# Designed miniproteins, single chains, continued (5), part 43

Each design is a single chain, and the fold is of that chain. pLDDT is the mean over its residues in the fold that is shown.

## One batch from the design tools (miniprotein)

Design m17475
Fold by ESMFold2-Fast:
Structure m17475 (fold): chain A 103 residues (1-103)
Amino acid sequence: MMEEIEKLLEELEKSTNVEEARKLAKQIVELSKKLSVEEQLEVAERLLEIAEKSTNPEIKRIAAETALEIAMIAMKKSEKKEDILRAIGLALRAIGILLDLEL
């Protein structure tokens, strides 16, 4: 499962096509729903790294939106305060990227 997600993340990072990127993002979200909270937080963090490094505003938005969604999923499933706080931190980082894209 994580190996499939990592492959999709690599494809998203290399994507130059918005429609393909959105399709990859949807697959990442669906697969991430079956992961542990720890793995969901790792996927969200990787998506934020992709968003931060991307020079394409549309790919940056897709990666940040996807990171936010997965962070929210992790927060809802989390039983540990530390995991909830980490999810909140990742969500705020994603929101920051999305707000910067409004400029």
Scores: mean pLDDT 87

Design m17476
Fold by ESMFold2-Fast:
Structure m17476 (fold): chain A 94 residues (1-94)
Amino acid sequence: SLEDYSKALAAYEAARHLSKAIEAVKNGDKETALEHLQKAVDILEKAGDTEGAKIVREYLEKAQKALDEGNYEEAIKILTEARRKVLELADKYF
């Protein structure tokens, strides 16, 4: 459906922002990482993918906590799994 297609495109765009967040964490840029995480959530919410947005928000909240604790290695692992889940959602809708 067109709705599922729109959700799939939003999920791919969100995954791209998650990739940029991972790069920022690797470079020690917490501010840029958090900006891209918020953009990923906003993209999914604006596309009307409330289920996808809720799933991604859970993983992003875990990543935020890891970043706040200074555990950047754990944050990268969490964000990598979030990106995987976002791409799995895209495949489900497409």
Scores: mean pLDDT 83

Design m17477
Fold by ESMFold2-Fast:
Structure m17477 (fold): chain A 85 residues (1-85)
Amino acid sequence: SKMEQAIRLAEGALNAALTEARRLGNSDLAKYIEELREEFKERAKKATSVDELIKEFEEVARKIAEKLPSMKPSFDAILKTMKEI
């Protein structure tokens, strides 16, 4: 479904951010991203539309990009792809 596609795109982006935080050796940032990823998973279960999933992903992506700005281009690309579903 379109919802499952949007969730997979968002989850992939969050996993990429977690991998990057771990590559940089930033354990505190990795824990924070894990917490935000869990928050997204819980909100995704309650979402009834792709637009709601985009909004929830946009919020967690913004929080991650504040601490890991290098991920912003990847998050922007995923958000664009999600909006085309």
Scores: mean pLDDT 89

Design m17478
Fold by ESMFold2-Fast:
Structure m17478 (fold): chain A 87 residues (1-87)
Amino acid sequence: MERDIELLDKAIARLQELRERLRAELAASTDPAERARLEQLIADVEATIEALQEERARLEAGIDDPETAARITAALLRAIGLELDYE
């Protein structure tokens, strides 16, 4: 359980860093198509951070069932996908 919380904390931190980087790119961009892409990616990153934080709170509350494990896996896979879309 503690190890899962540590993994979630690291994933959240990486996505928060990605979000700030994307916000800086959005502020510097003058291309409407690129701005729309960055705004959508920022929204996806923020939604994924929220999902990871929700699952982290469930783990801290002692909720450790197969459904929670499945949601954590899905959220982490989404986080990896977002990082790959940018990197």
Scores: mean pLDDT 80

Design m17479
Fold by ESMFold2-Fast:
Structure m17479 (fold): chain A 73 residues (1-73)
Amino acid sequence: MTPDEAARQAVELARESTSPEAQRRARELLRKAADLVVKTQLELNPDLTDEEAEEIRESVLRHLERRAEEAAR
């Protein structure tokens, strides 16, 4: 699963269902998408610091969460 695919599925779930199960599923997909981006960056750039990796993770996760929240409204 690509980060973009996981993000799209999370947004779709948040948009179409307010159930706790769908919300939990959407959050898991957003976290996995952010983790995949960080993992890929660490594999491609071994000089990446822990601080830089955390900033990438935080930025990606926040962007995806905001997209999901907007879609759920």
Scores: mean pLDDT 73

Design m17480
Fold by ESMFold2-Fast:
Structure m17480 (fold): chain A 89 residues (1-89)
Amino acid sequence: MVEERAEELIRRLTEDLEKMLREAVEVLKFPMTPLVQQLVAAVQEAIERYREILRELPNISEEEALKRIEEVEKEFQETLLEIGKQYAE
């Protein structure tokens, strides 16, 4: 058995995003403002993309999976930065 680094990384990243969503909505009870709605949508989009990679794991290499994970993470961070800029005023 090889190191299942891609699967492990996907699960960890998904768990981190689920925790962030739970803390913002369930624990902190943030009001559903346009900012919060966009943040929730961004998190849900990232989770769904990770789930797509997870479904493809039997059909792709570890290197391919890790690259796709990195792309999702980068896009997610860029989306969060843009949302932040829109509402920072």
Scores: mean pLDDT 74

Design m17481
Fold by ESMFold2-Fast:
Structure m17481 (fold): chain A 58 residues (1-58)
Amino acid sequence: MVEEIAKEIEKRLKEEHPDAVFEVRVDKEKNEVVVLASTAETARHAAELKRELEEKAK
């Protein structure tokens, strides 16, 4: 689940922010997706995508 969310976030960020520099990782200890981004806007978008994908995945 967490890995699928990370993969989908990366895909959508690449599509919507093709010029943005970012890295999507899975924190195994926290069972959480971590996004490192050059801008706050990209990071916020990643957080919103994570929430949306979690809701859709149930």
Scores: mean pLDDT 75

Design m17482
Fold by ESMFold2-Fast:
Structure m17482 (fold): chain A 91 residues (1-91)
Amino acid sequence: MPSEVLLGLHMASKNPEASKKLLQKEIEEAKKAGDKESLARELAMLGGVLYQQGNYEEAIKYLEEAAKLYESLGDLETAKKLRELAKKIKK
């Protein structure tokens, strides 16, 4: 499992509501800054939080979006792992 998703799972296990709000804020800040590296990480972490909460549809969406960003950044290994995780959830 990708480390970013694992971190999201860990954050959700401690305080899911605070973790989700923090990640949503950081995602919006990364989008405004054009920081694709931060955006990819935050989206993968949010996918992990949503997966832990049982919101599988939204988790898949954010994991797939993060995978596309990692691919555009040349991190093909992380992109592949995120897509494989999304496929397992979708099943």
Scores: mean pLDDT 83

Design m17483
Fold by ESMFold2-Fast:
Structure m17483 (fold): chain A 68 residues (1-68)
Amino acid sequence: MSAGALTLRFLGRMSEEERLEWGRLVLEYQRTGDAEGFIRRATELAERVLDPEELEALLRELRRVAEQ
């Protein structure tokens, strides 16, 4: 799956509060370009929303994109 597809699925499982946190993380990344900080905080949020298998898949995809 692409990072975009996984992200959309992740967002679909969030509460309103969690979506606001995600949006804030995206905005900070847009401002700072801090991919490492974004991935770290996105991982923390994903741990609360996704099951362990989906979390592992998302993390692998995010790391792959960051390594490009």
Scores: mean pLDDT 71

Design m17484
Fold by ESMFold2-Fast:
Structure m17484 (fold): chain A 110 residues (1-110)
Amino acid sequence: SSQQHLQELFQQVSQVQNQLQAMMRKLGKREITEEELIEGLRAVAEQLQQMALDAKDPRIQKKINEALQAVQEAIDLLENNAPPQEQLRALQRALFSVQSLAEEFKRKVA
């Protein structure tokens, strides 16, 4: 059903949010390497890409694509050795986009 599908996507976005928050905490504590961070962000991007293909609601699909774009920008800045402040801003935008996506799902499943 459409509600079961939406519930499954909500579980997936919650996992993505938790993964991204965990990586940001480790980054702040210097417990994660740049290579591990890039690998983790790529895993998040792949999951968001799959969610975008599975999403049937245009508003949810738009929010997933916004989160995916923010994550991809963070990966690109890290891989191109952009200034640390630009990298951090991109990572923060990625986190906020995923949080916004989670809030949209919360409104839809409530």
Scores: mean pLDDT 85

Design m17485
Fold by ESMFold2-Fast:
Structure m17485 (fold): chain A 87 residues (1-87)
Amino acid sequence: SNRDRLLDVMDQSVRNAGTISSDLQTQMQTLRDQARRSSDDITVAQLTLRAARMVRQAAIDQGDTSVQQQGQDQQRQVSSIYQQINS
């Protein structure tokens, strides 16, 4: 489902956040928990996009080019899923 695909991207964001800082990982876990409680796929997509953006920005600030690229790829994936939900 679109929901499962979005939650998979959210799980990747939580993992990537853990490589940057424990505080960022906790923030991503909070967004993941909010996404899991929502019955609205649009809300899940918005929360997943927010998580990917936050992780990418932190990676930019630390000069982690690998996590920056992963964050960009995740943002593109979420945008694609969002378009499918609205089709």
Scores: mean pLDDT 86

Design m17486
Fold by ESMFold2-Fast:
Structure m17486 (fold): chain A 59 residues (1-59)
Amino acid sequence: MITPEEARLMGEAYRLLRARGITPNAETLERIAREAAGDPSRIPALIDATPAEELAAPK
């Protein structure tokens, strides 16, 4: 279960990854939302710090 706050951060991370042409991995979105700790300005840096293979949903 995710909080409404984490859901908003996951939505922001999803939007940024989709703008980059990436279909996001749900586990990675949850991790990014938790690491952002309520601060959406941290999300772009967290995405950049995550390997591309972990950002995309596995096939």
Scores: mean pLDDT 76

Design m17487
Fold by ESMFold2-Fast:
Structure m17487 (fold): chain A 83 residues (1-83)
Amino acid sequence: MKEKIAIGVTASLEEKKKALERLEEDKSTEAIIETAKELGLTSGIEEAAEKFPEEVRKALIEALKKAVDSGSENGEAEVEAEV
């Protein structure tokens, strides 16, 4: 019951910060999908976000917080979501 999502890192540190803010304020599936696509995530995110929007959002937030806290502009974060 765990989804594993890799964040592919074409996004800048500023874009990651904005993505984090969006996901914290907007829990809609549309916001999750839009943010994931901006970050270069896999196309399977749409299905995962529709089935488990809160868990996918939470996993993305966790990965983005880790990336932002480290101050890295480029990096790959691996996230796990549970339902």
Scores: mean pLDDT 64

Design m17488
Fold by ESMFold2-Fast:
Structure m17488 (fold): chain A 100 residues (1-100)
Amino acid sequence: MEEEEEKINKLRRPGDVVALYKNGELVALMELNDDGKVTLQAMEGYEDIHEEAVKLAEERGIEIEVAENLLITDDLEAAREVVIEVVKKRNLKVEYFHVE
């Protein structure tokens, strides 16, 4: 879990992406966008991950926008904390990427 947390904390600049996996399947993507917004998108069939992330963000008082399986926020630190909690509760694996 500490290793997964360290990977999530690498999300610091536009083009940074964190991918969440369950049993080797991609379940969600967290991205820091060029406009400074953080997005968390749950994959099809993993709407429960989106629902839990929204609930955790609301419980923390984070300002979020919600679309279909998409959570958007300007609060990078809070977004990282929410995703760390989702990863811990669901025993997910994390991979970090930087894209153009």
Scores: mean pLDDT 85

Design m17489
Fold by ESMFold2-Fast:
Structure m17489 (fold): chain A 90 residues (1-90)
Amino acid sequence: SLADQREELRRRLQEVIRRATALQRQAFADPSTPAEVRRELIFIEAEATLLYMLWHTSGDLLSEQQVQDLLARVAELARRLDALEAQLRA
């Protein structure tokens, strides 16, 4: 249902924010971490937070297509986090 899709969007956004915050703490604790990695983590958290605020303030007004578009965008943020996490492990 659309309600289930909206709830899934909320869960995925909260997960991306949690992961980005944790990776930021790790990256900023290590002075050898490239500045590009730290900057990208900040941008991912900022974007996910803005999307979460959009969901929070206007979630009930989002159409099925808008929810699908936001799910696709949050999936892209998750993939970017996966790549940055791999770099931090190397």
Scores: mean pLDDT 87

Design m17490
Fold by ESMFold2-Fast:
Structure m17490 (fold): chain A 101 residues (1-101)
Amino acid sequence: SARLLALLGGLLALLGGTVAAKAGTGRALALGIAGALLGAGAIFLAEHGHTAAGAREAGAEALAGGVLATLGGLLAGSALGAALGAAGAALGALALALGAA
């Protein structure tokens, strides 16, 4: 379940980051791109990591990507980007907590 939460969190961070990047310029664009890249990294680690350490790393990247996507979405004025980023961050946090236990 931790790996699935990290995968879903990464996917939501990727989607939120791309929405924020498309809606924003300057700092919002940069935060959206960073959030999307970290979300993609979380998906990669969740798919290729078969250990508790891999699930923790994927969860941490999903959390970080989701936070950056949320900030990018807020700066861009994109409620969708912010909401997707926040959901990704929440799922990433849960994956990190469960992967650490």
Scores: mean pLDDT 79

Design m17491
Fold by ESMFold2-Fast:
Structure m17491 (fold): chain A 84 residues (1-84)
Amino acid sequence: MTIEDILEELHEKLPEIRDYLENSSLTPEEREYLEAVIRTAESRTKEDLEETLELHFKVVKEKHKPNPEELEHMEKVKKELIEQ
């Protein structure tokens, strides 16, 4: 999966993400994450994608303690897309 593929998928899901933001009770961290996702989908920049991934990891760690498999997956995704 390439950065371009992820950005296209996010753009296609943008209406659903906006609806979720408007109709869901969210923590400040969850809202910040979803706002970053919207920004990334609209800008399609690698920099915004990197920020969105960092916020995603933060939200996941705050909401539930990720199991070791989830932590490894998050690290691999970040490495493959942003940090080579």
Scores: mean pLDDT 68

Design m17492
Fold by ESMFold2-Fast:
Structure m17492 (fold): chain A 102 residues (1-102)
Amino acid sequence: TDLIEELIKQLQELLQLVEDNADPSVIQAKIDELIALVDQVAKELVSDPRASYLQLLLAATIGAILFMMRRTVDNRETLAHEVRTALELAQELKRLYEEEQA
């Protein structure tokens, strides 16, 4: 789904904001956008009869990490690590989704 590609793109943009030492309010707004996007990804996966339990679990885990990020915006090192972890999980979600659709 194009939503998973968009999630990866938006996570890369969030990582850039963190690395550029953007204002916490800008980072917080981007995290809120990503939480909404992950919710859309999860809803699409729940509605897809081909989606595996692991794909659903990955989407849920990414969502949980994004909620944790809201509490760590003042710790840029921890925040960067959380964003990279979410990005790796989103890339794995894409890989599994593409394999399932093959």
Scores: mean pLDDT 84

Design m17493
Fold by ESMFold2-Fast:
Parts: structure tokens; sequence; C-alpha cells
Structure m17493 (fold): chain A 94 residues (1-94)
């Protein structure tokens, strides 16, 4: 399914991100990469659950004060851009 394909691509991109951060040898960069990797995977896993994606954004970015309309717009942008970004990243790493 499209969702399963998206999840697999997200896991692959997460692995690439973690590997590159590890090569930098910087603990702060590694911590940022771990958070981003987890976020990418969780976005893909909850791709069809808009409310869960909004909660994830509020938690990860401490964005509790953002208007709901703005969160909705960000979620839709993430949903539209995630697959193209994953595809571009995987293509660049081959």
Amino acid sequence: SELEELKKKAEEVAKILLKKAEEEGDKEIQEIAEKLAKFIIEVAENWENREKLKELLKKVFKAEDLPEEELDEIVEKIRKQLKPLLDETLEAEK
C-alpha cells in the first residue's frame, strides 16, 4: 500500500540521517538527528491521522500556542511534501 511504502522510505531516510550525524561526531547534532528521525517515522506512521500529526507537531516543536488553523496548514504541507522529500533523499544517496 501507499502508506506501507511511505513508512519504509521514512525508515530508510531516518537511517541515512542517523548515519550522517554519527559521522559528524557531535553529540548535539546526533541528538537533533535522533529527534528528526523519530519525527519523520512518526509522521509517516500517522500519515492519515491529521489529529495525531497536530499533536506530534505541538509536542516536538513545543508549539502549544500556535493557532489551530496554522497547525492545520503545516500538517497539510508536511503531508504533501513528505513523499517527494523522501524520494529525493533516497535518490541522492544511491
Scores: mean pLDDT 77

Design m17494
Fold by ESMFold2-Fast:
Structure m17494 (fold): chain A 91 residues (1-91)
Amino acid sequence: MNLTVLGEGPTGQLLPLASVAETREEMIELFLEAVRRAVRLGLRTIVVSFSGTKEETEKLTEEMVRAAREEGFEVEIVKVEDTTVTLRITP
């Protein structure tokens, strides 16, 4: 699977926040750490995109949405394509 995490500044500037992770569990941890870092940096929103098989992306979407909401973040599913999901996270 591939993971991209971008933080959005006040002017819409996109900042890369995370490295590639190989397992679903590592991707969730990397995602949560990136979101927490973005909050500490005062970023407006975080955009997360990940790609894989349909089963992998569906499972990862459920786990990321749950994890982010448990931390008190608002999660919006912005786009779903066959192999790619994009989420918007707001603190």
Scores: mean pLDDT 72

Design m17495
Fold by ESMFold2-Fast:
Structure m17495 (fold): chain A 80 residues (1-80)
Amino acid sequence: GAAEYAYEGVLKGGGSEEQARDAGEHVKRAKEYGGSESLVQSGADGAKNLGLSKKFSPELAGEIAAGVAAIVAGVSKVTA
């Protein structure tokens, strides 16, 4: 699911398991708060693709995952 993609993306970017779990949990909660599954999935896929490129530090990979979750949560709040 989308949370798993965010989790995996953070780990592939070199982030810690704790950072990965936080990102995944936040994406999952954002989805439950009314974020569309397609929007959440697209954001998670983006984070994963950036991690796979190996262009980013572990810190940046974590920030990307958190940023994706925050954007989804923000959109959900505005549209709800």
Scores: mean pLDDT 56

Design m17496
Fold by ESMFold2-Fast:
Structure m17496 (fold): chain A 56 residues (1-56)
Amino acid sequence: MTREERIERVEAEMAREFSPEELAAAPNATIARRLGVSVGTVRTAKRKLFERLGLS
């Protein structure tokens, strides 16, 4: 799995597990712990997800 594929998977899991409101309110560390990924991965995936949803 490439880094890009991993981020896309985390983005999809994030969208499945959390509402946009929960993602905006929750610390990145909490999201990282729940998804079993690094805080850096969460930060990148969250940014891409919010850009895709037009919430930037």
Scores: mean pLDDT 77

Design m17497
Fold by ESMFold2-Fast:
Structure m17497 (fold): chain A 61 residues (1-61)
Amino acid sequence: SSTILRVAEHDAGIDPAELRRLVERVRAGEISVEEAAREISEKYGISVDKAKSLIEALLAE
């Protein structure tokens, strides 16, 4: 999980604290993986597929 967060920050400039909070919202059932992926994609300018992959990897830890 820490390695995935570091890579996302380095490669795409994604705030690791924001990504972690978003993953926790998915884990809690507050939002879907697709909704979380769209939010990251729109904010950081990466593809939805890449954002979804990052979120799923963090959910699996």
Scores: mean pLDDT 81

Design m17498
Fold by ESMFold2-Fast:
Structure m17498 (fold): chain A 70 residues (1-70)
Amino acid sequence: VEEALELMAEALLEFAKEMVEDPKVTTADIARALRVSKSTAARIKSLIKRGNFEEAYKLILENVKKFVKE
């Protein structure tokens, strides 16, 4: 279960990186794709743009754990 959540977070981080590179993708689009709040999506976007992938991954993983626990 934990390993599956980690794989999901890795896939979502990779997807978020692709979205951040696309100038047509908004923070709201990232929020919907990652199923996080708009403020959390903005933080993830900022972290990815700054190259802080470790912190972006942690944020995604924690949100996945909260969402997928059911």
Scores: mean pLDDT 78

Design m17499
Fold by ESMFold2-Fast:
Structure m17499 (fold): chain A 74 residues (1-74)
Amino acid sequence: VEEAEKYAKKMVEATKKGDSEEAQKYAKKAALAAGLSEDEAEGFGKMARMLAKQGNTKLMEGLAKTLVEIAKKK
């Protein structure tokens, strides 16, 4: 859980900085820390990259919360 929360915070910070590559990287790490598969982590990474390019911090925070909730259920 702590690892997923750490990476979820980093993906939101990357979005605030407009760094789509860093947002994708940390979203993938958060998804993997939540126990998702490589394919699922790639999907979340692509979504995070798009949200970061749009500067959509609100939706990115929602995505980060979803990944942390998935980690808590495991």
Scores: mean pLDDT 81

Design m17500
Fold by ESMFold2-Fast:
Structure m17500 (fold): chain A 61 residues (1-61)
Amino acid sequence: LSEKLQELGMKYSAKKNRGLLATPSATDSAEVQAQRAAEAAVLNKEAADIDGMYKELEAKL
């Protein structure tokens, strides 16, 4: 795999893991749950965008 492909894969994993960790817990307050849900949505969207770029780059190799 190319160096860029490996780097992109690591960035995807990092953002995906952060999105999962930002997922609201049932024990959090309503405000904290809303904030964490919004953060998780943004991070998961960014991870999906990076995954798309990774797959496109892989197809070109």
Scores: mean pLDDT 69

Design m17501
Fold by ESMFold2-Fast:
Structure m17501 (fold): chain A 66 residues (1-66)
Amino acid sequence: MSELGRRVRELIKAAEEGKEPVVSEDVDYGTAKAIANYLNEKLSDKGYVAEVIEEGDKARVVIKKK
């Protein structure tokens, strides 16, 4: 939980600082989906969207501006 929360906070901070696109490190699909859900709850009102991208055996979360 705290590790996931740390990653989410780092991604939010990077997006708010105008660093786009913001990409998480490679994780499993379930972890990527959880991160994307948290980010969408926090950033949708700020005009950002978080997407899960599957890359073979791994997944990652990308934050983009709408």
Scores: mean pLDDT 71

Design m17502
Fold by ESMFold2-Fast:
Structure m17502 (fold): chain A 116 residues (1-116)
Amino acid sequence: SDLDVIKEVFDKALKKYKSVTIAILADYPYAKEIEEYLLKKTNGKYTAFFPSSDIKEDVKNLALWMRKNNIDAVVVIVDKKDFEEVDKYLEEEGFKRVEEPIVLGDFVVAVYELIK
């Protein structure tokens, strides 16, 4: 399932980075299950980041939140139609994409490292 792919991407990131979070920058139908998985894997230390306003401001707020909490990497879930725009905003805020993005129907899953 698409959920299992997202979980595998997150597990792989956890093996590579000291601290990883998930940003759900879309109206993803299984957002709750992804957040529950993140909480379980981080022993309740991190919650998922959700969109609150415009996509550019959401990316800026994600970067600030990750810096405040010393989080090294993020798994981003975004609408396929918005991916190129979100990728650009993430790059502007100091994120570097570290793996090939995975297309899951109407969504894209991508892993980013926050350059410190």
Scores: mean pLDDT 84

Design m17503
Fold by ESMFold2-Fast:
Structure m17503 (fold): chain A 87 residues (1-87)
Amino acid sequence: GELEELLERLVELLNRIDELSTELEEQVLVGMALLSLAVGRLIDDLRFGLEQVIKQLQRLLEVATDPEVKRLAEEALAIAQRALSLL
């Protein structure tokens, strides 16, 4: 469904950001792991992972200087917020 497609796109974007920047914190990597396990997981685990990803993407946007990292982080933030709104 829409949620699963958004989560797949979010994980792809976060991996691309991680390849371009060392600014992603361990908490975002934990969030990515929770999102990757979303199939068959409890809604509370998914909500927690999305909230952690959103917080870290907001922080990344405050400190990132690379325009490509900012663009990917903005897209990822919008997708994460949309996914959270479906829960």
Scores: mean pLDDT 78

Design m17504
Fold by ESMFold2-Fast:
Structure m17504 (fold): chain A 90 residues (1-90)
Amino acid sequence: SELEEIIKILEEMLEILHDESLSKEEQIEKIIELLEKMVKLAKDEALQAVFQYWIDSLRRLKEAKVDEQEFREQVTATIEHAIKVLEEKM
């Protein structure tokens, strides 16, 4: 199902965030690639627009000087919450 595919991509994003060999910039770039896959999988144009907005926001964040630990903790919590919400609707 579409939800199962989206959850799998979100889990892949968590793996990227836990990969200590990757820089913050590399983690952001890989997450953007996964979000681009989500845009293509989403059948709802409104969801596609939301994912595209997240891509654009992450591209701006890549250029910004932010704390690496704060970034990882905040993004991880957001993704984990999204997975939980989607699993509860299945």
Scores: mean pLDDT 78

Design m17505
Fold by ESMFold2-Fast:
Structure m17505 (fold): chain A 99 residues (1-99)
Amino acid sequence: TEPWFDLLSSDAPPETWVRVQLGEDVYVPDARAVVLAVDPADPEQTARAREVADRLRRLGARAAIVLPRTPSPEQQREAIERLERASPVAAEQFRRALE
């Protein structure tokens, strides 16, 4: 398993989570909110990201979202709405990451 998955599997508290690198565009966890950007042409990467998101939610993440690196406007809107419920700061960081 990847080093960050092993960290999550050890039941480490969210504050110890490192940046999850699943490609070029990733979101750093902030206040237990995270977005994982995946290459939609790589189904293994997508499946892995969903597994990591499920682990993060079990560890207490308020939002854990998997999106393609170039998300549609609808996917962007839904992700922003979910992040705003968890952390307005995380939502703003995600908006900036889309630029």
Scores: mean pLDDT 62

Design m17506
Fold by ESMFold2-Fast:
Structure m17506 (fold): chain A 74 residues (1-74)
Amino acid sequence: VKEVVEEAIKEFNEKYGVDIKVEFLPDSEFPKEEGIYAKADPKNKVVYFSPERLKELSDEEIKKLAEEEAIKTL
């Protein structure tokens, strides 16, 4: 799952000419709300992901989520 996220953000960075960083955090750092797999930090250009939560998603869903969260940092 981490590799899928890192590749998706790398492709996004290459496509848009940006340098968005990826960090992986424990599940406890994310809201208990269903459907929250990541959080974007536009100020620092970082997207935080929960590898534990991402395990329930397909590679296709992970890529789409990573791109959507990266857009939020712009």
Scores: mean pLDDT 76

Design m17507
Fold by ESMFold2-Fast:
Structure m17507 (fold): chain A 86 residues (1-86)
Amino acid sequence: MKKEEAEKYFEKAKELVKEAFPYVHPSTLDSASPEQLKEALAKLEEALEYLEKAFSLVEPTEEMQELKEGVELGIETVRKKLEELS
C-alpha cells in the first residue's frame, strides 16, 4: 500500500514537472510572461510537495532524488527570473 501510494505521488510530481518544463528551459525562459513563470513556479512547488510525500513513505530511489534536485533547481531559476521582472 505505502509503496503504491509513493509511486502515485512520484507520477504526479513527474507530470507537474512536464507541465512546467517549457517555462524553465533556457531557450524559453526569457520569452515567458510573469504570469506563465508564476504558474510554472506553483507547479514545481506542488511537484516538490508530492516528492516529499513519496520520500516519507519509501526510501528514495536515485531517480526520485534526481527529480527532486531538478525541481529545486527549476524553482530557483524561475524565482530569479520573477525577481528580475518585479
Scores: mean pLDDT 79

Design m17508
Fold by ESMFold2-Fast:
Structure m17508 (fold): chain A 100 residues (1-100)
Amino acid sequence: MREERVRKALELLWKALYDEKFQEELKKYAEKEGLTGSLVDITTKYYIEVKKEPLSEKDFEEAARRLREAQREVAEKYPNVSDSEVEKVLELIRKKAEEL
């Protein structure tokens, strides 16, 4: 089902947004290939063209939409987050995105 594909795309985008080592690798990939665009666009291209994941651009677009909505809702509820609360807030964002 498309929902399983969107969920996988969301997991991959989550790694791109919150894994600093993976972000560094994506940046190197983008620089090597002369790519411009958003982190979502670069991540989408990387997984489809380099990793050959059985996903489409639309799966990543929907995953990115859900993640943005989850980030907005959690940010409205928790506008001031201390460093010690960052991991808890990130977990809340991930769970909210999975519910959408």
Scores: mean pLDDT 76

